# Designs tried in a protein design run: designed miniproteins, single chains, continued (4). Part 28

Each design is a single chain, and the fold is of that chain. pLDDT is the mean over its residues in the fold that is shown.

## One batch from the design tools (miniprotein)

Design m12938
Fold by ESMFold2-Fast:
Structure m12938 (fold): chain A 67 residues (1-67)
Amino acid sequence: GEEDARRSARQAAEAARAGDSAGAATGGYMKHLAGEGEISRYGLLAAEAAQAGDSERAAEYAEKAHE
């Protein structure tokens, strides 16, 4: 559900904040896939918003990605 998408975005942000190279590499993959339709694009935007600490905006984008 929407909570799962929201959780995924927050986990990506947490990995980046912790200096987790594996999490950062996953973010790179998502950027590469960003051109493959709206779902991938919104997922990437959700991760970016979560990294900025904007959990409300991250949840909004994650919901659109999950639809």
Scores: mean pLDDT 58

Design m12939
Fold by ESMFold2-Fast:
Structure m12939 (fold): chain A 71 residues (1-71)
Amino acid sequence: SMEEELERLEKEAKRLYVEALDAGVLTPELVAILKELGKTLREARETGDKKKLEEAKRLLEQMRELVEKLK
């Protein structure tokens, strides 16, 4: 369901945030992606818009790639 997928994405975003914080790599670029991801996840939850869910997945992948690059 969309609710289960949103919960999974939120959980993964929190893990990446903690990983970045622990590694000392919370750059302005990473913070910007995190803020946009949080906004998009909220909009997806409020509207049920599948396009917002797909955008959140894209932003999460960008966040993951940036964290790996910065470590």
Scores: mean pLDDT 85

Design m12940
Fold by ESMFold2-Fast:
Structure m12940 (fold): chain A 74 residues (1-74)
Amino acid sequence: MLSEEERVKLLGDYTIQLLREHGLDELAEKMRQRLAKAKTVQEMMDVIHSTIEEVSGRDPELAREIAEKLKSLL
C-alpha cells in the first residue's frame, strides 16, 4: 500500500508524462519545478489542481482525463 505522499507524487509524475505526450512540455516542466518545491501533500495537490485548470483552457478533454484519473487514484 502506498502512502498518501507517495500516491500524490505518482499522480504528479503521471500528469507530467501525460502533458509531455500531448506536447504541453512547458506546462510539464513548470509543474515538475513546482512539485519539487512542495513540502506537504496539500501543496502537491494544489500544484496538480492548478496545472489541470491551466490545461483545461488548452485541452479540456485532457484536463477531464487527468481529473478522472485523480478521482480514481485518491
Scores: mean pLDDT 80

Design m12941
Fold by ESMFold2-Fast:
Structure m12941 (fold): chain A 65 residues (1-65)
Amino acid sequence: SMDDVDRRMQEQRSIMDDAIRNFIDRLRNDYHYSDSQIQDIENTMRSYRDQRLDQFRQQMIQEAS
């Protein structure tokens, strides 16, 4: 169902967001990256996340068809 697709999408988004957050926290806290560098990396990772989630959603819809 579409509700199942939406739930799985939310789960994947949460996993990816947590991974991005943890990675960024390590760059900031352990490697002392600047806020500017962190913002650029985070923006790039979030854009990639959105592309991957869109692909995943399309695959699930196609499989359900």
Scores: mean pLDDT 83

Design m12942
Fold by ESMFold2-Fast:
Structure m12942 (fold): chain A 99 residues (1-99)
Amino acid sequence: VVEKKIQENIKLGEKYIEEAKRNPENAAYYYSLAGEHYYYAGDYEKAVEAYEKAISLSPENSYSRAQNLLNLSRAYLLLGDFDKGREYGDQSLKDLLSY
């Protein structure tokens, strides 16, 4: 049951990466969705890559950027990188307080 759900989330992550490439105007949104599905699949390395792409395409001090920074923080914590997890969590809070 868990394995089936993992495979389904990996496939959805790949699908949203393809959508991001086909739809540049909404690429940040699709990369954030891909990151979320990779996160639920337990593929935290791919989740990090997708969230970093979403952040790079999001406006500074935006709610969407702050949300992706929080998600990136969570993915790093699950990779065991507590220093980066804290750093990106603090950046997310700073962005939220600046808007």
Scores: mean pLDDT 84

Design m12943
Fold by ESMFold2-Fast:
Structure m12943 (fold): chain A 75 residues (1-75)
Amino acid sequence: KVEELLKKSEEYKKKSEEYEKKAKEYHKRALEASEESYEEMLREIGRLLRYMGDSFGYYLLSKKLEKEAEELLKK
């Protein structure tokens, strides 16, 4: 079961990295859109914030599973 938790933690870490990459792409799009259209900029900012949230969420899940695995190994 500890091995399953560590594997799941690593999977969530990879997802966090993927969403961080997407957030960087939408950050760039928001900056580019700010020169053209305020409405387009707001749409890209919305996507940026969503992907930032997903990245952080998966990061926290990864850390939680790491701590659970450590507690199981200790007990």
Scores: mean pLDDT 80

Design m12944
Fold by ESMFold2-Fast:
Structure m12944 (fold): chain A 75 residues (1-75)
Amino acid sequence: SQQAQQQYQLGQQYRQQGDYEKAGDYYSQSGDLYRQNGDNQKSADYYILSAGEYAKAGRLDKASRYGKKAQESIE
């Protein structure tokens, strides 16, 4: 949880700098940490957030991948 929050804070910093791909990377790492801790809902939320940032970066393959991971996290 604490480590996941740290990754989220880093993602917010990169987003503010306009580095949407790195923001997506850090949000996806936050999602991975929540998934490992069994918090499937937060994992899904952060994967959706990551997918949105990857879409802004033009990384459509990553956006699609993390959108699917979000769905899988709540199944």
Scores: mean pLDDT 86

Design m12945
Fold by ESMFold2-Fast:
Structure m12945 (fold): chain A 84 residues (1-84)
Amino acid sequence: SKAASLASGAMIQSVGMAEDVRLAVRAGLSPADIRALFDASEKSARESLKLAEEAAKDDKDLVEKVKKAYEEGVAEGRAAVDAA
């Protein structure tokens, strides 16, 4: 379904945020560039969450799962930026 596809995409994007930061660190990007990449990723993930919530509004369990993935992804991404 469209809701399942959008939810899966949003969850994958959210889970990937910390790994993208770690890859940027390994590539030798500056702290400023790493922060800018994380900020852009967080904004994009938030937009994906909004689309997934709208599509899945009648499936409360799916909405909660996507929201939790976003919150955990942002927290892990922030920790990865702070560790860099």
Scores: mean pLDDT 86

Design m12946
Fold by ESMFold2-Fast:
Structure m12946 (fold): chain A 65 residues (1-65)
Amino acid sequence: MKVYYNASDEFIKKLKASGKNVAVIDGTKIPKGILHLNDIVVMSKPPTEDKEQLEKLGVEIIDGS
């Protein structure tokens, strides 16, 4: 599972074109269950509230800027 933050609209379009399930979140918190339903999560801001929990789950957090 990968989480990208600061991602551009162009980058989001490219990810969706790959055929992967992509969730886009306009905030700093990832709702429960989104990680189970999606291959990739894209955020406008860093996941500051969830960072520790995401890292414990082995989620890769990437700056998409």
Scores: mean pLDDT 73

Design m12947
Fold by ESMFold2-Fast:
Parts: structure tokens; sequence; C-alpha cells
Structure m12947 (fold): chain A 93 residues (1-93)
């Protein structure tokens, strides 16, 4: 199912809802994005739910996503994650 990230964020803002988006970087690593109003949190979490990295900075989040996707040789996923982060930034800022 193809989701329009901008519409999801606009809907959540109007309804005072929290959105969580997760990207599976590998079987053991996930990038979790939490959106609550204008606040966005980026977390790298493992399979057991341990938070390995956390940031609220969009530039740092893009750097983390790029470095992890490159280490795991996931260029298509890298592009998708970076586009999603850009759409989130435009929708919340």
Amino acid sequence: MEENIKKMIEYAKKNNRKIEIEFGLSDDLFLRITIEGDKVTFEVVDRNGNVLKKTTDFEEAKKIAKELAQKLNRPVLEEHILKTIDEIEKAVK
C-alpha cells in the first residue's frame, strides 16, 4: 500500500494524533520515526526494542539513515528513507 506521508502528517496534526513510521534496515535494526504535532523523534532500535541512537535533528537523522543503509548495502531503502524524512520536515516545519 503506497502511503502519502504528507497527508498522513497533516491528518495527525489536525486530529492531535501520534504517528510512528518504521523502516526495517535489517532483520535486527529498525529506524523508527515518531511524529507528534511539530515534534519529530528519530530512533534506531534493535529487534529487542533497545534504543541504540536517538535524535530530534533532521540533518543528524539523515546522516544516521545514510550511514546505516550504506553499511547494510541498501541503496534503494536509503533513497526511500531520505525522501520520507524530507517530506516529514516539509510537513512539520
Scores: mean pLDDT 79

Design m12948
Fold by ESMFold2-Fast:
Structure m12948 (fold): chain A 115 residues (1-115)
Amino acid sequence: EDDKLIESIKNPIAKVLASILKKKGLKGVKDIAELSDEVVRKLAELIIEILEKKLKKEEQLKRFEEFIASVPEEERERVKTVLKSILKIIENSSEEELEIIKALLKNALEIEKEK
């Protein structure tokens, strides 16, 4: 059950990302749980940048390709799964929902810095 997996996630950024994926019924909850803290942090920063700059789909895809190339080889397949789900969230969410997601990720980044 994804709920138990999300409850077990200690990284606040990973927990928020996994919760969003579960709420939207998208793949990647298990992938998020297995990603390193550094990759999860950089992923949240990438999502925030895409949302703040209101990047269009072509630029989003380019940023995702660059991000996949920047992560360790062993995490690339997990990152690809998560990014496919994030693309669907960005495409199918209202501007209000995207602002909430951005706020949640910014808050999770602040909590992570306090440890």
Scores: mean pLDDT 86

Design m12949
Fold by ESMFold2-Fast:
Structure m12949 (fold): chain A 87 residues (1-87)
Amino acid sequence: MKPEELSKEEKAVLETLYNSSKPAQTVREIAEKLGKSQSTVSKVVKRLAEKGLVEVRTLADGTRLVSLTQEGSKVVKEYLEKKKEEE
């Protein structure tokens, strides 16, 4: 997927996951880091999962863990490298 096909919100979620020391983050943690509502992040995460850029795992307690796929990690890396070279 091309980085230009991603919304600003989708890029922010992907960058948050990419720059994290944790292999997965909850929807709540992503929302808190971005200063957005959990419902907004949940909608963005759903779109990213449909694009194959993140995986969502729902735990027994209902907690949703979000992690980057290999393709999602590649897209974020290409986006960040291109921004550094073209800005």
Scores: mean pLDDT 77

Design m12950
Fold by ESMFold2-Fast:
Structure m12950 (fold): chain A 111 residues (1-111)
Amino acid sequence: SPAERVTRQAFEQLRQVFGDFVTNKSSVDELVQRISNVMRQTGQQIIDSRLSPDEARRVFDRFLGAAHLLLTELEIEGIISKDERDELNRRISEIARKVLEQTLQQIRQQS
């Protein structure tokens, strides 16, 4: 489905961003910025693919779940602390909330 394709592309981009972080190619702030960019691109793909509001919410829910798991893996491997993981999860969740809200507004305007 279009929703599955959007989700799969977002997961691929997310894995690349975390891969770059692990190889010390990005700082924590760059990690957040790159994740934010993936979320904005995902929102645009949701609009372009004409996904429903419920499909948009599911894509972002799955994205946040994947990001949380990747952050947990970084903490388990000792790359980040538990406090850094919790703070990053809070920052990423807030960005996702705002991007999803903007995406849902644009979907409503196209209806």
Scores: mean pLDDT 87

Design m12951
Fold by ESMFold2-Fast:
Formats: C-alpha cells, structure tokens, sequence
Structure m12951 (fold): chain A 95 residues (1-95)
C-alpha cells in the first residue's frame, strides 16, 4: 500500500499538473509584460496543445520568426516530430 502510493506520488499528481499550469500562465503574463511576445505565444500554444511548458524546440522556432499557424502545427505534433519540423522551418527561414 504505502509503496504503491509513494510510486504514484513520484510519477506526479493531477494537483501538481494544475500548479504547473498556473505557473506557466504567470510566466506567459511576465513574458508579455517584458515585450517577449513570441516566447509568450509559444508557451500559450504549447499549453493549448496540452503539453506545457513550451518545448525548447517551440521557443527556438518562435525566435526564428515562425508564424502562429506554424507554431500550432508543431505543437500538435509528437515531441520527436516537433524537433524535425522546427529544424526544417528554421532552415527555410535562414535560406
């Protein structure tokens, strides 16, 4: 009993998830106040896709000048695909 509950706690709880979501919402607000709108957008898009916080891939893509639609498409993809898609989009943007 106690060992199973300890394992569940180490795996994370729904309460911890709600706290993480609240923290990310505050970070988005702070980024907007700082004028870092692209990073704030990347974080919001990741949260909307159900995968907060924003992956480093999404943040890098936002810095590369990706559109909101491109960021949403990447956020809807699995993490492995997000990296590949972001790499391709950055390559095209730098071309």
Amino acid sequence: MAALEELARKSGTTLDYDEIVAQIQRQIQQLEQQGRLKEARAAQIALDAGNPPASPVLVALAHAGASDEELRAVAASPLEEQRAVAARLRRQALE
Scores: mean pLDDT 67

Design m12952
Fold by ESMFold2-Fast:
Structure m12952 (fold): chain A 88 residues (1-88)
Amino acid sequence: SEAAERAQRILDILDELIEKYKGKHPEIVERLEQARLLVQTALESGDPEAVDRAFDAVIATLRELAEEYPEFKEDLQKAIDEIEKIRK
């Protein structure tokens, strides 16, 4: 489904961020993994509205991380921008 394709793209973005911070910033990785779990759960539900709610939660998490870790703001903002483009 279109919702499943959108969710998979978000998972791919989160996986790239997790790999980037893995072994260096476990606190960031933990929060990204929590966001990933929300998207995965929504994808498994088959509910497009659950997927949309998970997207909102991911964006909120990335915005919070960008405020807490200004050194990663550029990378996190790029991820937010990509997710917003996927969100329709």
Scores: mean pLDDT 85

Design m12953
Fold by ESMFold2-Fast:
Structure m12953 (fold): chain A 110 residues (1-110)
Amino acid sequence: SIEEKIKKAKELTEEYLAKIKEYVEKGDYEKAAEVALEMINKLEEIWDEIEKTLSKEEAIEAIEKISEAVLSLIEKAREEEKNPELKKLLDDLAEMIKSMKEGYIKKLEE
């Protein structure tokens, strides 16, 4: 269901944001970036499943709702964070998610 996929995406986002913060706090920025890319790949897997299993209209709705939920969690983490390196990584992560969302929606609308 759409609600189940939203819940999975939120739980995944919270888990990966915690891991990213842990690596940044350790000064391991390369590993933090690697974990951020792994998060993107896992979100892409969820969106690929949505594209393949739902109707075009339902897939667009699901992608928009999941993206909004994920981006809200990233923005909250960014607002609470004081480390400029982590803020930059979170900004980059948000832009990647926005680009991925736009690409999937455009593909579904064509």
Scores: mean pLDDT 85

Design m12954
Fold by ESMFold2-Fast:
Structure m12954 (fold): chain A 61 residues (1-61)
Amino acid sequence: MSPVEAAQAALLLVQRRLGPGVALPLPGTALVEDPEGFLAALVEHARSLGREDLAAEIEAL
């Protein structure tokens, strides 16, 4: 899986688990410009919400 594909999968996972209207830590453009940083930001966001299960699922991508 490429970094961009992993970041896209993580975004979809976050939206599915937290809801489609969830506020994201970074703008969608960051997914293409810095997919690894975007992925890391989603992991940190999940942890900040107390969702260690979601953070682990994202890291497994």
Scores: mean pLDDT 76

Design m12955
Fold by ESMFold2-Fast:
Structure m12955 (fold): chain A 95 residues (1-95)
Amino acid sequence: SDNDLSQLVNQTLNQINSIISSEISDLKTFQRTSTLVSTRLHQLQQAVRNGDMQQAQQYQDQAVQVLRDSGLSDDSVSQVRDLLQSLQSQLRSLV
């Protein structure tokens, strides 16, 4: 259902925001990074709904790049990549 898809995206975003906040203490930088990642996750959700798996992967890669550009460690970036791969698999199972 739409509620199940949105709940998975929001749960994943909350986990990503926890990782971002562990390394980014500046509120403005956190808000900017979180907003960009959130935008990419919503675009990923729409791409999965449309069956566009290439576009979904591109939005995943863009979300990961936002974190790298924001100065997150390789460990944190890897954790987020794993979360996004899990999210894509779960979203695909629901559509």
Scores: mean pLDDT 87

Design m12956
Fold by ESMFold2-Fast:
Structure m12956 (fold): chain A 78 residues (1-78)
Amino acid sequence: MPELEEAIETLRRLGHDTTADLIERARQAIEDGDFLTAEIYIGMLRIERGVYKLIGDDEAAEAIDRAIRALEEALRAA
């Protein structure tokens, strides 16, 4: 999913490897049919987005916003 891959690349470039890993785990949970785990990871991403907005890391917050939208769309399609 191009939007998701771009978000992961942006976060890794910015040094936010833990958040990028969280996005990859959410995608894997959807692929595995573990929708409860996927929803939990998406919830954690919403918290991370809020934190990055508070500290002024708008690029990271925007990347997380794109990842959340892509993951939510994938969940609806599953």
Scores: mean pLDDT 87

Design m12957
Fold by ESMFold2-Fast:
Structure m12957 (fold): chain A 58 residues (1-58)
Amino acid sequence: EIVTKTVEVVFASEEVARAFVATLKRTEPNVLDARIVAVRPDGDRVLATIEITYRKLP
């Protein structure tokens, strides 16, 4: 089965968040897609809302 989930993660910058999403999609075999749906400033960091589509594991 394929499942889509939304998670919020704090990163040092928006560029770091984008690099993380690209790496996750390339390195995790059960992650079919990952994308940033929102970015919010959080002090000196950013809070990224990420939508992840993955194969459901048992």
Scores: mean pLDDT 79

Design m12958
Fold by ESMFold2-Fast:
Structure m12958 (fold): chain A 93 residues (1-93)
Amino acid sequence: SAKTFAERAKERLEELRPQVADNPTLKKAVDLAIKGADALIEGNYEEAVKLFEESAKLARQAAEQSTDPEVRKIAEEIANIAERLAKVAKDLL
């Protein structure tokens, strides 16, 4: 189920990609989370944790920097996805 969860999360992150195109911090957060999901799917759990933790930090940073409710909502969703995937990857170490 960890692989299935990562695959579904990757699909959702790809859907969010065009919505964050104009926000460099969120674009980087999404790119890192997708790369982390690929690492998790491939069984590279240590790399996945590092990528997801960096993604979550950037997404939280973007949420704090924005007064736009839509940007904050997207940033919080990305952070939540990355944080959940990081926990899953850590449980597999």
Scores: mean pLDDT 89

Design m12959
Fold by ESMFold2-Fast:
Structure m12959 (fold): chain A 70 residues (1-70)
Amino acid sequence: MLSPLEILRKVAEEEPNPELRESLLQVIDFLEKHGIKPSYDAVRGILKGLATHHGQDVDEIVEKFDELKK
């Protein structure tokens, strides 16, 4: 099972939208720099929020999160 940070990293690596990918990488850098270990719910919320902000498919990114969490 992937950790919450590993899911964030995997989604960022596979993200085709460069603006969304960069925002995801910035969040990962912030969390790692401050030693913050997010929960699965926090990661799911981050993915939904950033996808919404960048006009990307929220349902698709949430489905990808749920698949990677298994």
Scores: mean pLDDT 85

Design m12960
Fold by ESMFold2-Fast:
Structure m12960 (fold): chain A 77 residues (1-77)
Amino acid sequence: AMDEELRRAAEELRRLLPDAETPEAFRRLLAIQRLQLDYARRHIAENPHITEEQIAAAEAQLDEIEADPEAAIAASL
């Protein structure tokens, strides 16, 4: 069973993909990614292939992107 928030986030992600380059859509995609990381952290014991170090690294990357989303969007081009 999927968390209701994660389920809604997945549906929103599919809707936002065509507009990922807009600052608003990009910020929503980052929020969805953070929800997915929170889910992975809550279920880390169930996933032996996911390490705490990998989750921490992904969180650090999101923090950097959130600090300068315009630069991150430009870099993705």
Scores: mean pLDDT 67

Design m12961
Fold by ESMFold2-Fast:
Structure m12961 (fold): chain A 68 residues (1-68)
Amino acid sequence: MSREEIVEEFREWLATLPAEVQETGERQLAFITKRAKEQNLSDEQFREQVEAVKANLEAEVAAREAAA
């Protein structure tokens, strides 16, 4: 899976979440994308970072549901 495919898949998934969480997800994606370029990360390492962001966003959604 290429970096471009990883980003596309992440954005498709992100579009299923509430708009507020989508904004957070886009900021996190921009941050890890910049870091990956600066640190010359592999597509595999970049994918691991995207998976970590997904896990964090899922936890955020769950926390918001629990607080409501």
Scores: mean pLDDT 80

Design m12962
Fold by ESMFold2-Fast:
Structure m12962 (fold): chain A 95 residues (1-95)
Amino acid sequence: SSLEEEANELINELDKLISSLSKSKKVRQFGVLVESTLTSMYLLALLSNNEAAMEKLIEFIKKVIELVKNYKEEKREEFLEKVKELQREVNKVAK
């Protein structure tokens, strides 16, 4: 599935971006938690062959990638709050 390929590529891009956040361990830790949640959702969508779940996952991954790309150390607290908000939205879809 092209959706499966897109989701996997986006997860890989997110992993590389999170790994680049060397100056902030706390930001990296929150990024890893969000990535772990998204990876779990990817595996569940893949195993269930659920295209709608895969599309929602792709949207969430894109939002997280945008947030990570726009990270600035002086706005660390704002970044962490937005990551927590996205994680809460992902958890609502997963439950």
Scores: mean pLDDT 72

Design m12963
Fold by ESMFold2-Fast:
Structure m12963 (fold): chain A 74 residues (1-74)
Amino acid sequence: SKLSQDEILTEAFRLIDELVLAGASKEETLAAVRALVDRLAAEAGLSPAQRAALLAFVEGYVETLFEEGIEVKP
């Protein structure tokens, strides 16, 4: 079944939280979340513009977490 944009964002944020808690680097987190969002957006049949917007939003979230020093190791 197709995921909504909100469901894709929920999955992306969950992955980011898991990776940050595991002590992943910014580069590792960005690579993993880009792969997830691109896969789910493609499976959901989103347009290139919608996929780009989701990626930009999620990438911005990851950038903010690492810039503010919110990275937490378990």
Scores: mean pLDDT 80

Design m12964
Fold by ESMFold2-Fast:
Structure m12964 (fold): chain A 75 residues (1-75)
Amino acid sequence: KREEIEKLTKEAVKLSKKYQEFAKNLTPEQQEELRREFTRLLVEVIRDIESGKMTVEEAIKRLKEKLDELYKKYK
């Protein structure tokens, strides 16, 4: 239980930092687009966890994969 909570917090912090650092190098328009897409992805994974469609670990993995795809668009 405690290890799972710490793992979740650690991954969330890493994603937040990566997002903030990456966003600094984007145009204001791209920053807003990335912010909206990130929010959309978070809402989707939370819904899937709440509905029992996926575990928290599976949701984190999918969120990371989708964010990496978004970051590739702006390279």
Scores: mean pLDDT 71

Design m12965
Fold by ESMFold2-Fast:
Structure m12965 (fold): chain A 85 residues (1-85)
Amino acid sequence: DRGKETAKILLEEARKSKDVLEALQLGSAALAAGASEEEVKRVITERLVKAGVPKEKAEELAEKFVSGEISPLEAAEEAKKLVEE
């Protein structure tokens, strides 16, 4: 199934991305390709934590993102505000 293989590739690229917005856009594309919300949420949460977002807030933001409550751009903007450094 090309959809499942595409989703896997997109999630691996999201994990490797240097930019949070790119990771979120890849996560959105993975959801569209048929990735589970749980798998995308895990990958996005890990990427947000790596970028400096506190784990609890990263999990909340990832949940809103995979549920479709916020766009990739909106999620990236919120992540930037949450980075403690």
Scores: mean pLDDT 83

Design m12966
Fold by ESMFold2-Fast:
Structure m12966 (fold): chain A 90 residues (1-90)
Amino acid sequence: AEEHLEAGKKALEAGNYDEAIEHFQRALETEDPDLRAEAYINLAIAYSKKGEFDKALEYARQALKDATTRELAIKAVAASLIVVGDILDS
C-alpha cells in the first residue's frame, strides 16, 4: 500500500495520470484508514487533472470520511479545493 502511494505520487508528478490512478487504486487495498485516506486524496487530484471532476469530488469525499487525523482531514479538504479550482479553470 505505502509502496503504491509513493509510486503513484511519482507518476502524478511526471504527469502520468493513468499510471498514478492504477497505483493509488492498488494503495486502497489496505486495512489502514490513513493510507486509504491518502490514496483517496491522490485519486481525487489525479482524476481532477484528467478532467473527470465527478470522480475527483467523490474520492475527495471518501478521503474526508476515512481521515482519522486532523492533518489528513486538512489534506482532503485541500484536495476538494484543488478539484473546484480545476473545474473553474476548465
Scores: mean pLDDT 79

Design m12967
Fold by ESMFold2-Fast:
Structure m12967 (fold): chain A 69 residues (1-69)
Amino acid sequence: ANAVVIQPEEAEIKPGESVTLLVINAGSEEQTAVIKVYKKEGDEETLEEEIEVKVPARGYKFVEIYNPK
């Protein structure tokens, strides 16, 4: 089991909306989580961005992702 969890695990962000992700590290060591942002056009998804989040041991971080129009 991974000590790091991201909630929600998947989210769709509509134009002009934001999603706040909670990244939790239940482990005893600092961990790096990777959040992948995909651009969806019809049925195709293209990787647009990878966001690395460094989460302290037994801690959490909030990450806000905004979809500009």
Scores: mean pLDDT 77

Design m12968
Fold by ESMFold2-Fast:
Structure m12968 (fold): chain A 70 residues (1-70)
Amino acid sequence: SLLDEFREEAERILEEVRATDDPLKKTKLMFRWLGVYVEYILRAKKEGLDTKPIDEEAEKFYAEFKKLMA
């Protein structure tokens, strides 16, 4: 499903964030994540799907990312 693909992309980015101590690389990964989030919202709208589940997964990702930046 589109939601499963979104979760897989989110997990890949989060794993790269966990694997690095470089603050600049973490910041670049955050910008990559924003691009992925926008892509999946646009894909969901194009397919006539509810965007709420993608928004909820994005909120979970952002919460985890903030912990890793502290």
Scores: mean pLDDT 83

Design m12969
Fold by ESMFold2-Fast:
Order: structure tokens, then sequence, then C-alpha cells
Structure m12969 (fold): chain A 93 residues (1-93)
């Protein structure tokens, strides 16, 4: 499941014209999804994925406040929608 989810995220990110550290972004996304689907603390997830607690908090805020609904940047909008969809899918498992 975690390996399959990582591969799905990586494949999706490779379809987008992103000029960012994709490996770090994948780990932030995975940590955020796991924070929404498990009882693990943000501190534990930050350690597991090698990211900062604040990076998980920022992404959670953007998803929870549906920032993608008002996002003018199409790449960022697609990215946030994809992450929300993956969170909803993982919650069903």
Amino acid sequence: SEEELREEIESFLNTLPLNVDKERLINIILATIESETTDKSLEELAKKYGVEVKEIERLKYMIDNEVYKSEENEVKKKLLKFIKEKIEEEKKK
C-alpha cells in the first residue's frame, strides 16, 4: 500500500511541470496522507518521512481550507486536488 501510493504520487508529479525537490514533495504528501488516515503524531510522521512538522501542517491547512477552489495556478490546483483525492481514497481502506 505505502509503496503503491508512493509510485502513484511520483507518476502524477512527473506529469506536472514542477521545478521543485520532487522527492521531498513526495515525502510531504505521504506524511500528510498518513496524518489523515492514522493516529500517528505529526512529529512521528515528520521523523518517518524526513520532513518538517510545519510542512505537513501547511499542506493539511491547504487541503482542509480547499485552497484549490480559488487557486489560479493550474499546476498547484491539480496537485492539491490529487492529494485530497488520495486522502479520501486511503480513508476508505
Scores: mean pLDDT 83

Design m12970
Fold by ESMFold2-Fast:
Structure m12970 (fold): chain A 71 residues (1-71)
Amino acid sequence: LTEEQQQALLDRVAEALRDVAPEASEAVRRAPTAEEKDEALIREMSRLSPEEQRRALEAVAAAVAAFAAEL
């Protein structure tokens, strides 16, 4: 993926996380680069409970699959 595509993917992931993990969603959206967005996502995901992590991972997987289908 190009850096632009990586940023677009991570922004979609942030949108998908808005209801499930709002702090993770906001951290990813505020990060300026694709690499920093990925680091923010990993950091915030590690702070969630196991049940919250499961729901967040399901939301991320769905967002990634939807993005891949548009390529």
Scores: mean pLDDT 81

Design m12971
Fold by ESMFold2-Fast:
Structure m12971 (fold): chain A 91 residues (1-91)
Amino acid sequence: MEFEELVEEIGKLYKEAAELALELAELRGEIKLSEEERKEVEEQLEKTIEAGKEKLLADESMTLEQLKELKEKLKEVKKELEEELEREKKE
């Protein structure tokens, strides 16, 4: 079903973007996470993604067009983060 597939794709893109943002922040020295802190962040991220997906699926006012726009916005954010990470790694 197109709506459910878009929600799953949005969740995956959000997770990928968040993981890239964390890696970039750590590489820049903005954060320093212990093993336990990283586990807690990952657990909170999974809970946030799951809650977000449930909210999107339950929102009867949400249109396919709005989901497609959200997906494209997340793809753009992910691309920007990947490009920033590549620049930092080259220095």
Scores: mean pLDDT 79

Design m12972
Fold by ESMFold2-Fast:
Structure m12972 (fold): chain A 55 residues (1-55)
Amino acid sequence: SAAEVQALREEGTRIQDEIVEMNKARIRKGSITDEEDKRLKALNDQLVEILKQLA
């Protein structure tokens, strides 16, 4: 449905914004923890799955 597509687009935007903020924090700190790296990988995987569903 159109509502389901819109919900997926909004979720994709939220995930993308979180990835951007985490990358900004990494640049600011000059490093990233193993936990933050795992979180970034999980977020990227979630974004890929959303994009596949929207294709």
Scores: mean pLDDT 85

